# Designed miniproteins, single chains, continued (3), part 96

Each design is a single chain, and the fold is of that chain. pLDDT is the mean over its residues in the fold that is shown.

## One batch from the design tools (miniprotein)

Design m11536
Fold by ESMFold2-Fast:
Structure m11536 (fold): chain A 66 residues (1-66)
Amino acid sequence: AEEARRLAEEALRLAGEHLGVPPEELTEAQLTRALLENPEARRLYLEAIKIDRETAVALVRSRLRA
């Protein structure tokens, strides 16, 4: 659903801000670290997964795959 996509994008934005990098430049390892260290980014990502796991994961993978 669109809501899951929005929450996943917000989680990526906060993860990028936490590490000082643009979300488009995040590696999978950096994202994992940011989600462990930043409770708000982790909360948003988990909420996105609760709503629509496939959409949330696909969005995140599309941003990291570059």
Scores: mean pLDDT 79

Design m11537
Fold by ESMFold2-Fast:
Structure m11537 (fold): chain A 99 residues (1-99)
Amino acid sequence: SKLDKVIEIINKVAKELFKILDEVGASSEDVARLVGHILGAVGYALENDFEGVKKELEAAADTVIEAIRKHADPETASKYEERVRKIVEEALKEIDELK
């Protein structure tokens, strides 16, 4: 179903973003903020609010980018920020193509 596919997209994004936070040595507060946005995305998906899902994935990206900037050197930060943007942009495109 469309819901199942959206949940799969959220899980894929979550896995990649949590991996990046671990690689940059993010704080427990940074991890908790990402958890909040992933749970929010799942909540919106269950309500069939896919615009809400996209907003929460964008907020998740912003949270991870902020953590990267705090914990990584500028060269490493630039590389990870590009990865985060690509992960989320592809996820948003996949969700839109389901509509």
Scores: mean pLDDT 89

Design m11538
Fold by ESMFold2-Fast:
Structure m11538 (fold): chain A 68 residues (1-68)
Amino acid sequence: SAAEKLREIAEELSKDPRFEAELVGDDTLRITSKGSIEELIGLALRLIGDYPDLEVRIVGDDIVVRAK
């Protein structure tokens, strides 16, 4: 399910000190970069490729991932 994929992404990113991931409810994941915008863009492109069933958007300085 989308909720399971979002939780898996959050758990994987919890091990990377460059990013902070927060689950907002059961359908949305917000990711903030502690580094540069270039690192955030790189992660967003990777997520778009790896999770085609999820909507990935950059909103300000955050990545927002939702179920389609």
Scores: mean pLDDT 83

Design m11539
Fold by ESMFold2-Fast:
Structure m11539 (fold): chain A 55 residues (1-55)
Amino acid sequence: MKLEVGDEVKSKKNPQIKGKVVEIREDYVKLETDDGFLLYVPREKAEKEEWEKLK
């Protein structure tokens, strides 16, 4: 899965965690959650392992 800024994503391990991609770096993806928190997710986990794209 390839992520872009503005994509909505959901955690596969915790489906209550949803967020919008606000920044993508080489080593991480920054998400803004529906609860207003910022999450830093390793890019490999975000794109291939632990997250699914909603749009």
Scores: mean pLDDT 74

Design m11540
Fold by ESMFold2-Fast:
Structure m11540 (fold): chain A 65 residues (1-65)
Amino acid sequence: SMAERQRRLEELARRAEKLGFKVLSTEGDTITLGVEKWSIEVEADVGMLEMLATALGARLEVVET
């Protein structure tokens, strides 16, 4: 349902924000995150978030801002 999809996106957003990402947008099943500087630590965090997104049936996009 739409409500369950929104809850999954909210879970992803909350975890991403705790890791220091900015939530730029949420559209449908897709969450877009922003990061100011790419690093090995950011790459590892993105990998973890992508795994979580896949498990939740969501899509993740990450952009440098």
Scores: mean pLDDT 80

Design m11541
Fold by ESMFold2-Fast:
Structure m11541 (fold): chain A 76 residues (1-76)
Amino acid sequence: LSPLQVRIMELLEENREKGLSVAEIAKALGQSQPTISKHLRFLEERGLVERDPATGRYRISDSGALILEMVREHEA
């Protein structure tokens, strides 16, 4: 995972119940919406994040939370 992908997953973990939109993630991380969308597609294809079709919001998956913990523990 890239450093930006780890930061996206961390933000989604902090907002687990409601999730975040692409615009909210982009604003929080100081990134463009196209850049965040590209990384969210990468993470979604790998089952690490999920998109709510009703709201368009993204949430971290249980698998994503587990991978995030392992990455943060072993990649200082």
Scores: mean pLDDT 82

Design m11542
Fold by ESMFold2-Fast:
Structure m11542 (fold): chain A 91 residues (1-91)
Amino acid sequence: MERIIDATRLKEPVLVKGKYKIIVTGVRPDVTAEDVARLLEEEFGLKVLKAEQFADGTIVVYAEGEFDARELGELLRERFGAKRVLIKQLP
């Protein structure tokens, strides 16, 4: 069973652990995949495995660790203007 969490506007804390794929869309044009990866490492202590940026501005970060999806989504919205944040748990 594949679990996807929409972290854009979570009302309750949702603890995520292990390996995951974070999909961020609608960020400000100046924001890069490196900026997102750095924030995740510095603010949440996550191990970033890979970060990718697509031509449409979508940023995808593969990371490992434990974090609250609500706090992650809120910080990405506040710091980078993210319009959508999706988290996909990896096996």
Scores: mean pLDDT 84

Design m11543
Fold by ESMFold2-Fast:
Structure m11543 (fold): chain A 118 residues (1-118)
Amino acid sequence: SPAGEALRKKGIAYLQSLSEEEFIEAIKSVKSGEVKDGVYYPGENDSELAKKLAILIQQYHVLTNEKADLSKVEGLDLATQFLAALAQYILGKDLGLEKIESIEDRARLLYKAVLETK
């Protein structure tokens, strides 16, 4: 939808404005929230940046009624599930995060994919 595309472009532009280090630290903070229907709902102790990104995903879900497929990562940590949801909603891509061993490298892979997006 036009509204979903506009929100995706805002998410991409926002992520492109962040340093790699800021993004990795935000993702590492994701440990106190919950995942419902492919959408991450942040916990109180998650960083403000992680909360902002989660709100963008929630808005996209409400506007499009699309759900992220988290089946490949549902046995992994919340931070990885959040990254998989973010990749699917913002980039429209499954990045194969389950094949990467560390949360920092998973976050770095998504950050690089965002920088390569126009």
Scores: mean pLDDT 82

Design m11544
Fold by ESMFold2-Fast:
Parts: structure tokens; sequence; C-alpha cells
Structure m11544 (fold): chain A 56 residues (1-56)
């Protein structure tokens, strides 16, 4: 699901403070993966960023 991947990546970018260039690079990488793999990777990235923010 391309839209779900874009939404997850947007949330990661906002929380992690990613530049537009970094977001574009991540989008290109996700496009090389299957929809399932790309979605799982984006979900893991969001989880990691949230954990990092919680730990301080």
Amino acid sequence: NKKKQEELLKEVAELAGLSEEQVEAHKEYLDTLSNEEATKLAEKALESVKEELEKG
C-alpha cells in the first residue's frame, strides 16, 4: 500500500527531523522493495524513532 508507506515515512520525517533529501532517498529505497517489505520497514523506522524520543 503506497499511500500507507508515504504516511509512515512522513511521520518518521517529522519526528526525526529528516531533510527533504533524506525523505526522497528513503522513498527511492522503499520503491525497490515489495509493498509488504516497504510497509514493515517504514513501521519499524517509526517505532525506532518513537523509542528514541521516549528514552531521551
Scores: mean pLDDT 78

Design m11545
Fold by ESMFold2-Fast:
Structure m11545 (fold): chain A 81 residues (1-81)
Amino acid sequence: MEEEAKKLIEEAKKLLDEAQRLAAQSPTVTPEIQKAIDYAKKAIELAEAALKSTDPRVQRALLESAKIYIEKAKELIEKAK
């Protein structure tokens, strides 16, 4: 679980970096790029919360939510390319 949470945090940070690079290249930030940034940030927060949780059920729910936000961020970044 700790390794999985750390891997999700690393993945989400890479997506945040990529979305921010796309935003920097454009004079106007599109709603899709903005949502990708927001979803990547939420994924990081959820995975960090999972690391701090002592309840296995809560940890699992937080990691599942983080995965969903990571997938949504990936889709939005791909559409923005």
Scores: mean pLDDT 81

Design m11546
Fold by ESMFold2-Fast:
Structure m11546 (fold): chain A 83 residues (1-83)
Amino acid sequence: AAALRAAADTLVRLMEEVGEAFKKSPEEGEKKYQEFVETARRLAAELGPGAQVLADAGISALKRYSPEEGARAVRAVADQLLA
């Protein structure tokens, strides 16, 4: 439970950082996006199916260029898994 909440918080923070980085430059945004994807994959590998669902939700939303929607999706999934 605590590990999934921490994973969700980390992914939300990184998605917000990706959005801010793209405002500075596409190059900085791409770098932060790769950091997000690597962190999401690592968390999914370490924490199992719950973290995989969080990772997939964040990556899917971010591909639509919507960091705010990605943050909401990850929070919603975490709340369902921790209910």
Scores: mean pLDDT 70

Design m11547
Fold by ESMFold2-Fast:
Structure m11547 (fold): chain A 55 residues (1-55)
Amino acid sequence: SEEDKAVAEKAAKLYLEGKEDEAAALLQKATEGKSLEEARKLALLALEILEKLKK
């Protein structure tokens, strides 16, 4: 979960910098071996962090 949070924060920063391809690749790699539900939670966490960084 702490690793997932770190990945989500890095992905959110990449999205904010306009590096969407790098952010998507990072999230895709992090979801390898995860269930669909765990993958969705990671994606939602990254979006939540992105929204906080924008505001």
Scores: mean pLDDT 78

Design m11548
Fold by ESMFold2-Fast:
Structure m11548 (fold): chain A 104 residues (1-104)
Amino acid sequence: SEILRLIGLSLRVIGLIYELETTKDEEEKKKLVEELKELAKELYELAKKSSDEELKKLALKTLENALETLKKLLEESKDEELKKLVEEVIEELEKMIEELKKSL
């Protein structure tokens, strides 16, 4: 079921956002950002293939929430390696968000 997969991925992204906001360990944050990147890509690809506008909107909102969390992390972090990783993922998320908006 495409619907259940998209909802499931959205919930997993929301869970990672919460974990990133509450985690104090810089190494754990790096792992969570990498996982967020992979789940965001899966969510984007699935949403792009969907003919359901409401599911595309759910994916878009989820990706926009992830982007806001990463922007805050970038401002707050002092770890240079984490900042570079976060900047890369922000760039990829912004591109996915813009492409998904064009499909609506």
Scores: mean pLDDT 88

Design m11549
Fold by ESMFold2-Fast:
Structure m11549 (fold): chain A 95 residues (1-95)
Amino acid sequence: DKIEENRKKFKEAADKAIALDPSLTEKVLEMEGLLYAAVGYALKDVEKGREKLREMLKKLDEAAALAKSKETQKNLEEAKRYAEDLVNETIKEAE
């Protein structure tokens, strides 16, 4: 299941970013909340799902800009790709 695989990979990348830079914990948890909202909306209201994904990606870019290391930035970039894939696969399944 691509949806479940992308969800798992997002969580792994996000958790690794927090482990490398705990100062980002609160921002990463906010991003997880927005991702779950995006997925939930994508099943019923595709445009709201995309809006929540855009909000999450903006917070992720903010977290990446604050990241103290290139390793943390890489993990946040991986989380970004998996989150985009997760929402897009959810939209595709709903359509």
Scores: mean pLDDT 82

Design m11550
Fold by ESMFold2-Fast:
Structure m11550 (fold): chain A 73 residues (1-73)
Amino acid sequence: EEERQRLIEELQRVAGLSPEEAQALIDKYGLPYVRALITDLRDFGTPLEEAVKRLDKVPAMQAGGRAGARALA
């Protein structure tokens, strides 16, 4: 898919990840969270390890946010 491939390419350029490693991150955290990781690396110069730790917390907060999303249907 279009966005997935662009994120893989950006992760290779910014963090030096292989395509397989980038795909694994997207599979684990999803496209929106990987975009946030890339933004952290580019805008704040956050180390990759630190950015990945932030992703581990984002899914927990997003699980709560989905309760509101159901009301939009």
Scores: mean pLDDT 65

Design m11551
Fold by ESMFold2-Fast:
Structure m11551 (fold): chain A 84 residues (1-84)
Amino acid sequence: EGEKLFKEGKLEEAKKAYEKEIAEDPNNAEAYYNLGKVLKAMGKVEEAIEYYEKAIAIDPNFLEAQIELGVIQLEEAVRKVFPD
């Protein structure tokens, strides 16, 4: 149900749903990736990076997690050059 909550914009509820999925299966790379997406949507970029890295650590071939991490790293680099 985490995906449904995320699509409905219920970010805090989606976060809790994915945290529960991780607690039930700590090797679920997709749940870490989905939690990272929720955290990014909430503006918690640093935490999103941690969860994308955890997804990649579990599944090094997780292309979607690698892309999202790369996008955030690029966004941070741009913000460093143009902060305001």
Scores: mean pLDDT 80

Design m11552
Fold by ESMFold2-Fast:
Structure m11552 (fold): chain A 62 residues (1-62)
Amino acid sequence: SAAEHRAKGEGLLEMGRASAADPARAVALYEAAIREFERAGEGDSPLYREALANLARAREKL
């Protein structure tokens, strides 16, 4: 369901935030969160935009 995908995206985004010291892991988690938000139909939500911004910052550290 959309709600299940949204919840998975939120959890993955939270794990990504917790992984700020490991940029490669953070990138993988943010990419997974983005996919789950897209599957939930949340492709322009504040959480989706946060995941994209956090992904960009994590990629700069690679």
Scores: mean pLDDT 88

Design m11553
Fold by ESMFold2-Fast:
Structure m11553 (fold): chain A 60 residues (1-60)
Amino acid sequence: MVDEQIKVAKELGLSEKEIAALELMGYEGITGEEAAEKTGLSTEEVKKAADRVLEALSEK
């Protein structure tokens, strides 16, 4: 669930921009590249943030 992903992102200490990118991807369904452009992050930074959240969720 998107809400669970955002909660985990906050627990992991992701930046406000990384959290905003994940929110845009989850709630609006935009691509990681588009989320990176909207937040001022690189596509690599967005992918790394998403991967960290998915890894943490997989450990549950």
Scores: mean pLDDT 79

Design m11554
Fold by ESMFold2-Fast:
Structure m11554 (fold): chain A 70 residues (1-70)
Amino acid sequence: MEERLKEAEELAKKLADEMVKKGYITPEQAEEFRKKVLERVKEAIERGEDVDPEQILTDVLAEMVEKENK
């Protein structure tokens, strides 16, 4: 499922870059977001599960937003 890993990387980069440009997050937070998404995708692959990159992006983003609101 290398295609899903590539899709997750591209989607995470695009979303993170857009959020940085809009001033919603810092470049450091964008890098952390991308790393967390890729880590989750790799973990799912290692567990032999099909992964939906968009779902993982949404989950990671929700976790990070909740943390920043506190």
Scores: mean pLDDT 74

Design m11555
Fold by ESMFold2-Fast:
Structure m11555 (fold): chain A 69 residues (1-69)
Amino acid sequence: DAAKRVDELYKKALEEGDGLKMGEAHQLAVEHGVENLLNSEYENAREVARMVEAARERGAAGVAAERAA
């Protein structure tokens, strides 16, 4: 059950405060066509999406800084 797997990963990521794991859960939701589960079940899904985006931006900024050095 893809929805159950996504829910379990998302809850674990929230408990651990791991934005990258939240991103992995979101990717699984998109791959299995259940991305609406994150939005409907988690009322703070927008806040979590911001955390995921910030984690991605930090990663991209790190790569850019390394290339600029």
Scores: mean pLDDT 63

Design m11556
Fold by ESMFold2-Fast:
Structure m11556 (fold): chain A 96 residues (1-96)
Amino acid sequence: MKLSEEEVRQALEDAIGTIEEVANQIKDPELKKKIQEYIDKARQALEAGDFETAIEYIRKAVKIAGEAADKEGNRQLSMKVIAAELLVVAAEFGLA
């Protein structure tokens, strides 16, 4: 299925929002800060219309968030990270 630019943007915004919720629940302050830095860069790229750069930063945030959730044994957060990853995959498919 081909996605419109608006659908791609919405999927990436939803992914960012989900990972930001995960970051807010992470107990490790260093990992939380790192996730937030990638989220901020992803939002900046989206505002510039740079979907490829936004996807790269969201992927970096997802990786750190997943590692943090797994380290803390928080299954609910790990599931939210997977949901965000699926939104990023859908957005990448929509750009093709």
Scores: mean pLDDT 84

Design m11557
Fold by ESMFold2-Fast:
Structure m11557 (fold): chain A 90 residues (1-90)
Amino acid sequence: TEERRKVLAEIAKKMRQVQELIEQAKKETDPQKKLELLDKAISLLNEMQDWLDTQIAKEKDEHFKEQLRIIKDTVNQLKSQFEAEKAKLS
């Protein structure tokens, strides 16, 4: 549906923003600035988790609902990875 296409497009947009922040962090040589970029990526992933929870709660199609849950699991895994990378820099 049009609404589901818009949801997937918003997910793609947010994931691109996370990827850009991570690519910037990889190129950053200043540990403090690198931590700030990782914090921004983690914050964006937290916003995605909350937003996905609202979308999952409102979705009536079980197949799309399951797709959104899988995407949320991926977001949770990425957040855990970036938290671990941040811990190595602290």
Scores: mean pLDDT 85

Design m11558
Fold by ESMFold2-Fast:
Structure m11558 (fold): chain A 86 residues (1-86)
Amino acid sequence: MITQEFDVAAGESAEIILPAEEGDEVEIEVEEDGRTFRGRAILQADKSISLRIGDTRVRLSYDAEKKELRVRAYAERHDARIRIRI
């Protein structure tokens, strides 16, 4: 199990890259404005998944050849803390 956390300022974007395998379930928690929201996705080869979690937009891009997950988060209204679990 891999866990990573990062912060995104309101109106800004941030990204991280994580090792991942095809078929992994990704859990995403977003803390914003004193509230916690959650999303989940299953990684598929050469697919991008877009989620709205609270007022934060998260894009997941999985590269099967590199075995890497790119997570991009855009905090639309509030400073957000993002937690990714694989």
Scores: mean pLDDT 87

Design m11559
Fold by ESMFold2-Fast:
Structure m11559 (fold): chain A 72 residues (1-72)
Amino acid sequence: MSKEELAKALVERGFSEEVAERAAEITMSLLEKGVVEAESEEEAIELAETVARFLLMIEEIDREVAKRIAEL
């Protein structure tokens, strides 16, 4: 499975192209370095979805932190 195929699968699952591309790139890097393993295309997509959700969570945390700082 290629980075491009992972990104396409994430877009089809409702993620933006920007988030999908970043998540696919990170997931492929983790697989190449042996940090994570995927025995099937479905497992690779599931890992990429987890990365995408984590990226969205980081963006939300960053927004919440900025809001709290502005209230000080």
Scores: mean pLDDT 79

Design m11560
Fold by ESMFold2-Fast:
Structure m11560 (fold): chain A 67 residues (1-67)
Amino acid sequence: MQKVLDELAENVPELSEEELEELRELEEELLAKAEELKAKGDYEGIRELLEEAVRKAAEILLEAKKR
C-alpha cells in the first residue's frame, strides 16, 4: 500500500501544500484506524481500510492533476 501511494505521488509533477496536508491527514487517520482494528483482531477490516485509503489518495492525486 505505502509503495503504491508513493508511486502515485511520483506520477503527479507537483502537489500543493493543501494536497500534501490532506494526504498527511489521510495517513494519520489510516494509522489510527489500523491500530484499532489490529487490537480487535479484525484483519479483514484492515484490508478494507487499506483499499479505502488507496482510493482516497488516488482521488486527491487526480484532483491535483485537474489544476
Scores: mean pLDDT 72

Design m11561
Fold by ESMFold2-Fast:
Structure m11561 (fold): chain A 55 residues (1-55)
Amino acid sequence: SPMDQIDAQVAALRALNDATVAELAPGLSPEELAQVRADLDADIAAREAALRARA
């Protein structure tokens, strides 16, 4: 279903987010890393909401 596709896409985006955070972790302070994680999580949430609104 379109919703199953959206769930799969959101899961993939979250996995990419985790990989990005792991890559950046050695170069950032804990505070900077927390901000990057928050920004990425907010972006994914906004994209999920937009995709579900169009379905």
Scores: mean pLDDT 84

Design m11562
Fold by ESMFold2-Fast:
Structure m11562 (fold): chain A 91 residues (1-91)
Amino acid sequence: MAEAEALLAQGEQALLAGKYEEAKELFEEAVRLAPDSPLAARAYALLGEAYLKLGKYEEALRAYRRAVELAPDSPIGRASQAAIRHIEALK
């Protein structure tokens, strides 16, 4: 658990620094280590943002949908639903 949390924190720092590929890899590893945890919903939402910044809209959509599945009634789930609507408007 602590390892997945550390990867999530490192990924968030990479995302803020504009290192989107590095952030993506860190978030993918975080969800791999803790796929069905409350951390996974946040990691998938951040992974979706990293994909969106990279212009990978289909991958972003899948990541955000997974965040909604894990935490539909949370602030993360609502933000992910808004992101899905935005990406779908780009098709």
Scores: mean pLDDT 83

Design m11563
Fold by ESMFold2-Fast:
Structure m11563 (fold): chain A 60 residues (1-60)
Amino acid sequence: MEEALRAEEERRRQLEEDIEEGMRLIEAAVRATAELGVDAPKEEREKAFEKYLEELKKEE
């Protein structure tokens, strides 16, 4: 019983962290697409994505 509750709490914490990371990934992708457009070369999109992802990780 208690073991299952502890496992649920740990899983919940991990899911919250995964959600926050996922939101940053989505935001970075949106910003990259807004800057370059959907037809931009893959390498340029990846560079823009990484740039915005790093900016979001720094919070400001």
Scores: mean pLDDT 75

Design m11564
Fold by ESMFold2-Fast:
Structure m11564 (fold): chain A 70 residues (1-70)
Amino acid sequence: SLEEIIALLSEAGRAISAGDLETAIAKLEEALKLSTNPELQEYLRKAIEAARAGDAEAAIRYLKAAASSL
């Protein structure tokens, strides 16, 4: 559901802010699985890629873009 996606994005954002990129990636991947919106999926994929690269700043930027596409 949309509410589940919003909750996962919030959890991912908190994890990024805490420096826990592993947890952030897991939450973003869960959100991506629930999403059918192509724009949201694109930003989630970019956020996951940034987090995997260790780029917390880029990860949070794409997360904010994902939230704005809801």
Scores: mean pLDDT 88

Design m11565
Fold by ESMFold2-Fast:
Structure m11565 (fold): chain A 67 residues (1-67)
Amino acid sequence: MMELRTKMGESAVETARLRVDGMRRAGAPKEEIVELARKSAEQVIKTASDNEEIKEKAREVEEYARA
């Protein structure tokens, strides 16, 4: 059961990164890309409860969008 939750969190993080890449390719403003990444990270954190690994991965998505 814990493995499923971890995989779901990882999939959500991967999906967020792919959407960030897609928005960059489409020429979206940096502010919108960062906002999308931040919103996605917040949703992942809320869904994952107090899962430290998922929180760290969510932070990486936000930093990836800012880079």
Scores: mean pLDDT 74

Design m11566
Fold by ESMFold2-Fast:
Structure m11566 (fold): chain A 70 residues (1-70)
Amino acid sequence: SAEEEELLRELERALERAKSNEVRAVVAAVFLTVAKKLGLEELRRRAEEELERLSKIPPEVENEELRKFA
């Protein structure tokens, strides 16, 4: 649908403009909420995929690297 196509473009633009993984997570969560409310399956899948990808990036990766040298 034109609505879903427009929202998919907006999601990709917002993710591209995001300055951090934390902002990307917020963007993806907002679009996921919209997708679920409007029943937009492709938008939901894309937002869930991005959240899943981001969930595998630990916010304390620097601490894990430091632990390797302790």
Scores: mean pLDDT 77

Design m11567
Fold by ESMFold2-Fast:
Structure m11567 (fold): chain A 64 residues (1-64)
Amino acid sequence: MKETQKEFEEVKKMIEEGVPIEEIKKKTSELIRDIFEGMELIVEGVSRVLGEEAPESILELLKK
């Protein structure tokens, strides 16, 4: 989450500095892939914990 925010800020800076759109696209693609990968890991982790009596607080965070 915090890592993703950092990368988002970097992309915004690149736009403001007039970096070529191609470089911006590359950074954005990396960011999107990282977000999806992170979500997949979270879901996998929760699925494992749910099979072993996951804490309710974690389940509530995912529901909201």
Scores: mean pLDDT 65

Design m11568
Fold by ESMFold2-Fast:
Structure m11568 (fold): chain A 86 residues (1-86)
Amino acid sequence: SLKEEVEEEYKKGVEAAREAFEALEKGDVEAAKEKLKELEESIKKLEKLLEEAKKRGDEETAFEAEVEIGILKIQLGVLNMLLKKQ
């Protein structure tokens, strides 16, 4: 279902963000950059799923996707800020 696809992509995004933070804590800038790209791809996929949910009139799934995109974008912003200090 579209809801399951949103949940799967959000889980991937959260995992990528977590791994990026762990890589930065270890000083592994290259690993952090790789995980940051995975996070960016998860956000893009969620944005596509959000558009599909809106087209289908699936207001609940659209709302969940929009909130989850917001959470991942905050993490992306923090990671980008930390990378500039390396």
Scores: mean pLDDT 88

Design m11569
Fold by ESMFold2-Fast:
Structure m11569 (fold): chain A 66 residues (1-66)
Amino acid sequence: HMEEALERLRAEFDRLVEAARDQARTGSIPPFTLEAELEADGLRGRARITVEPGQVRAEYEIEPLP
């Protein structure tokens, strides 16, 4: 199911965001960007997570595979 694939991708991205947020809590970590790409059930998800001290930004894009 497409819905299951979307849910799984969102869960994976949420997990990455939580990990990045934990890193941001240290306050001494220089800004950095994490990128991840996952494929599930004919979908491809790409995530870009930017971590700054005390702040996390996340962007993701999900598209059908050809």
Scores: mean pLDDT 70

Design m11571
Fold by ESMFold2-Fast:
Structure m11571 (fold): chain A 68 residues (1-68)
Amino acid sequence: SEADTRAMLRDQIARLRELAEKIKNPEVREKVLKLIDGAEQALDAGDYETALNKLREAWKLIEEERKK
């Protein structure tokens, strides 16, 4: 259901925010948090495609920082 999709995306947003706060590079942390904020805004507007795309981009940046 749409409610289940929204709940799943909200859980993903919360988890990514926790990971973003642990990023030591402040420039990368700010960029990731802005992507997560944009995903939350898109989710609230019912734009699930934009929300998913922004969360995927945030996840990629988090993984790239972890490899350094």
Scores: mean pLDDT 86

Design m11572
Fold by ESMFold2-Fast:
Structure m11572 (fold): chain A 61 residues (1-61)
Amino acid sequence: MPIDEEEVKLALARMGYAILVLENPEASEETKEAARKAMEEAIRAGKSVLEAIRLAEEALK
């Protein structure tokens, strides 16, 4: 099914933010590990972009 462009842009922005957190030396290792696991699980599970966003957002709360 087609996905809205605004939702895709938001997904990319959030994934970019998670990557920045992983590369930020000031971020705690717990935060980095949570972001990494959430992203990896979403990608490997082959979920939709919207579901990937949800998992990443929960890890970054």
Scores: mean pLDDT 64

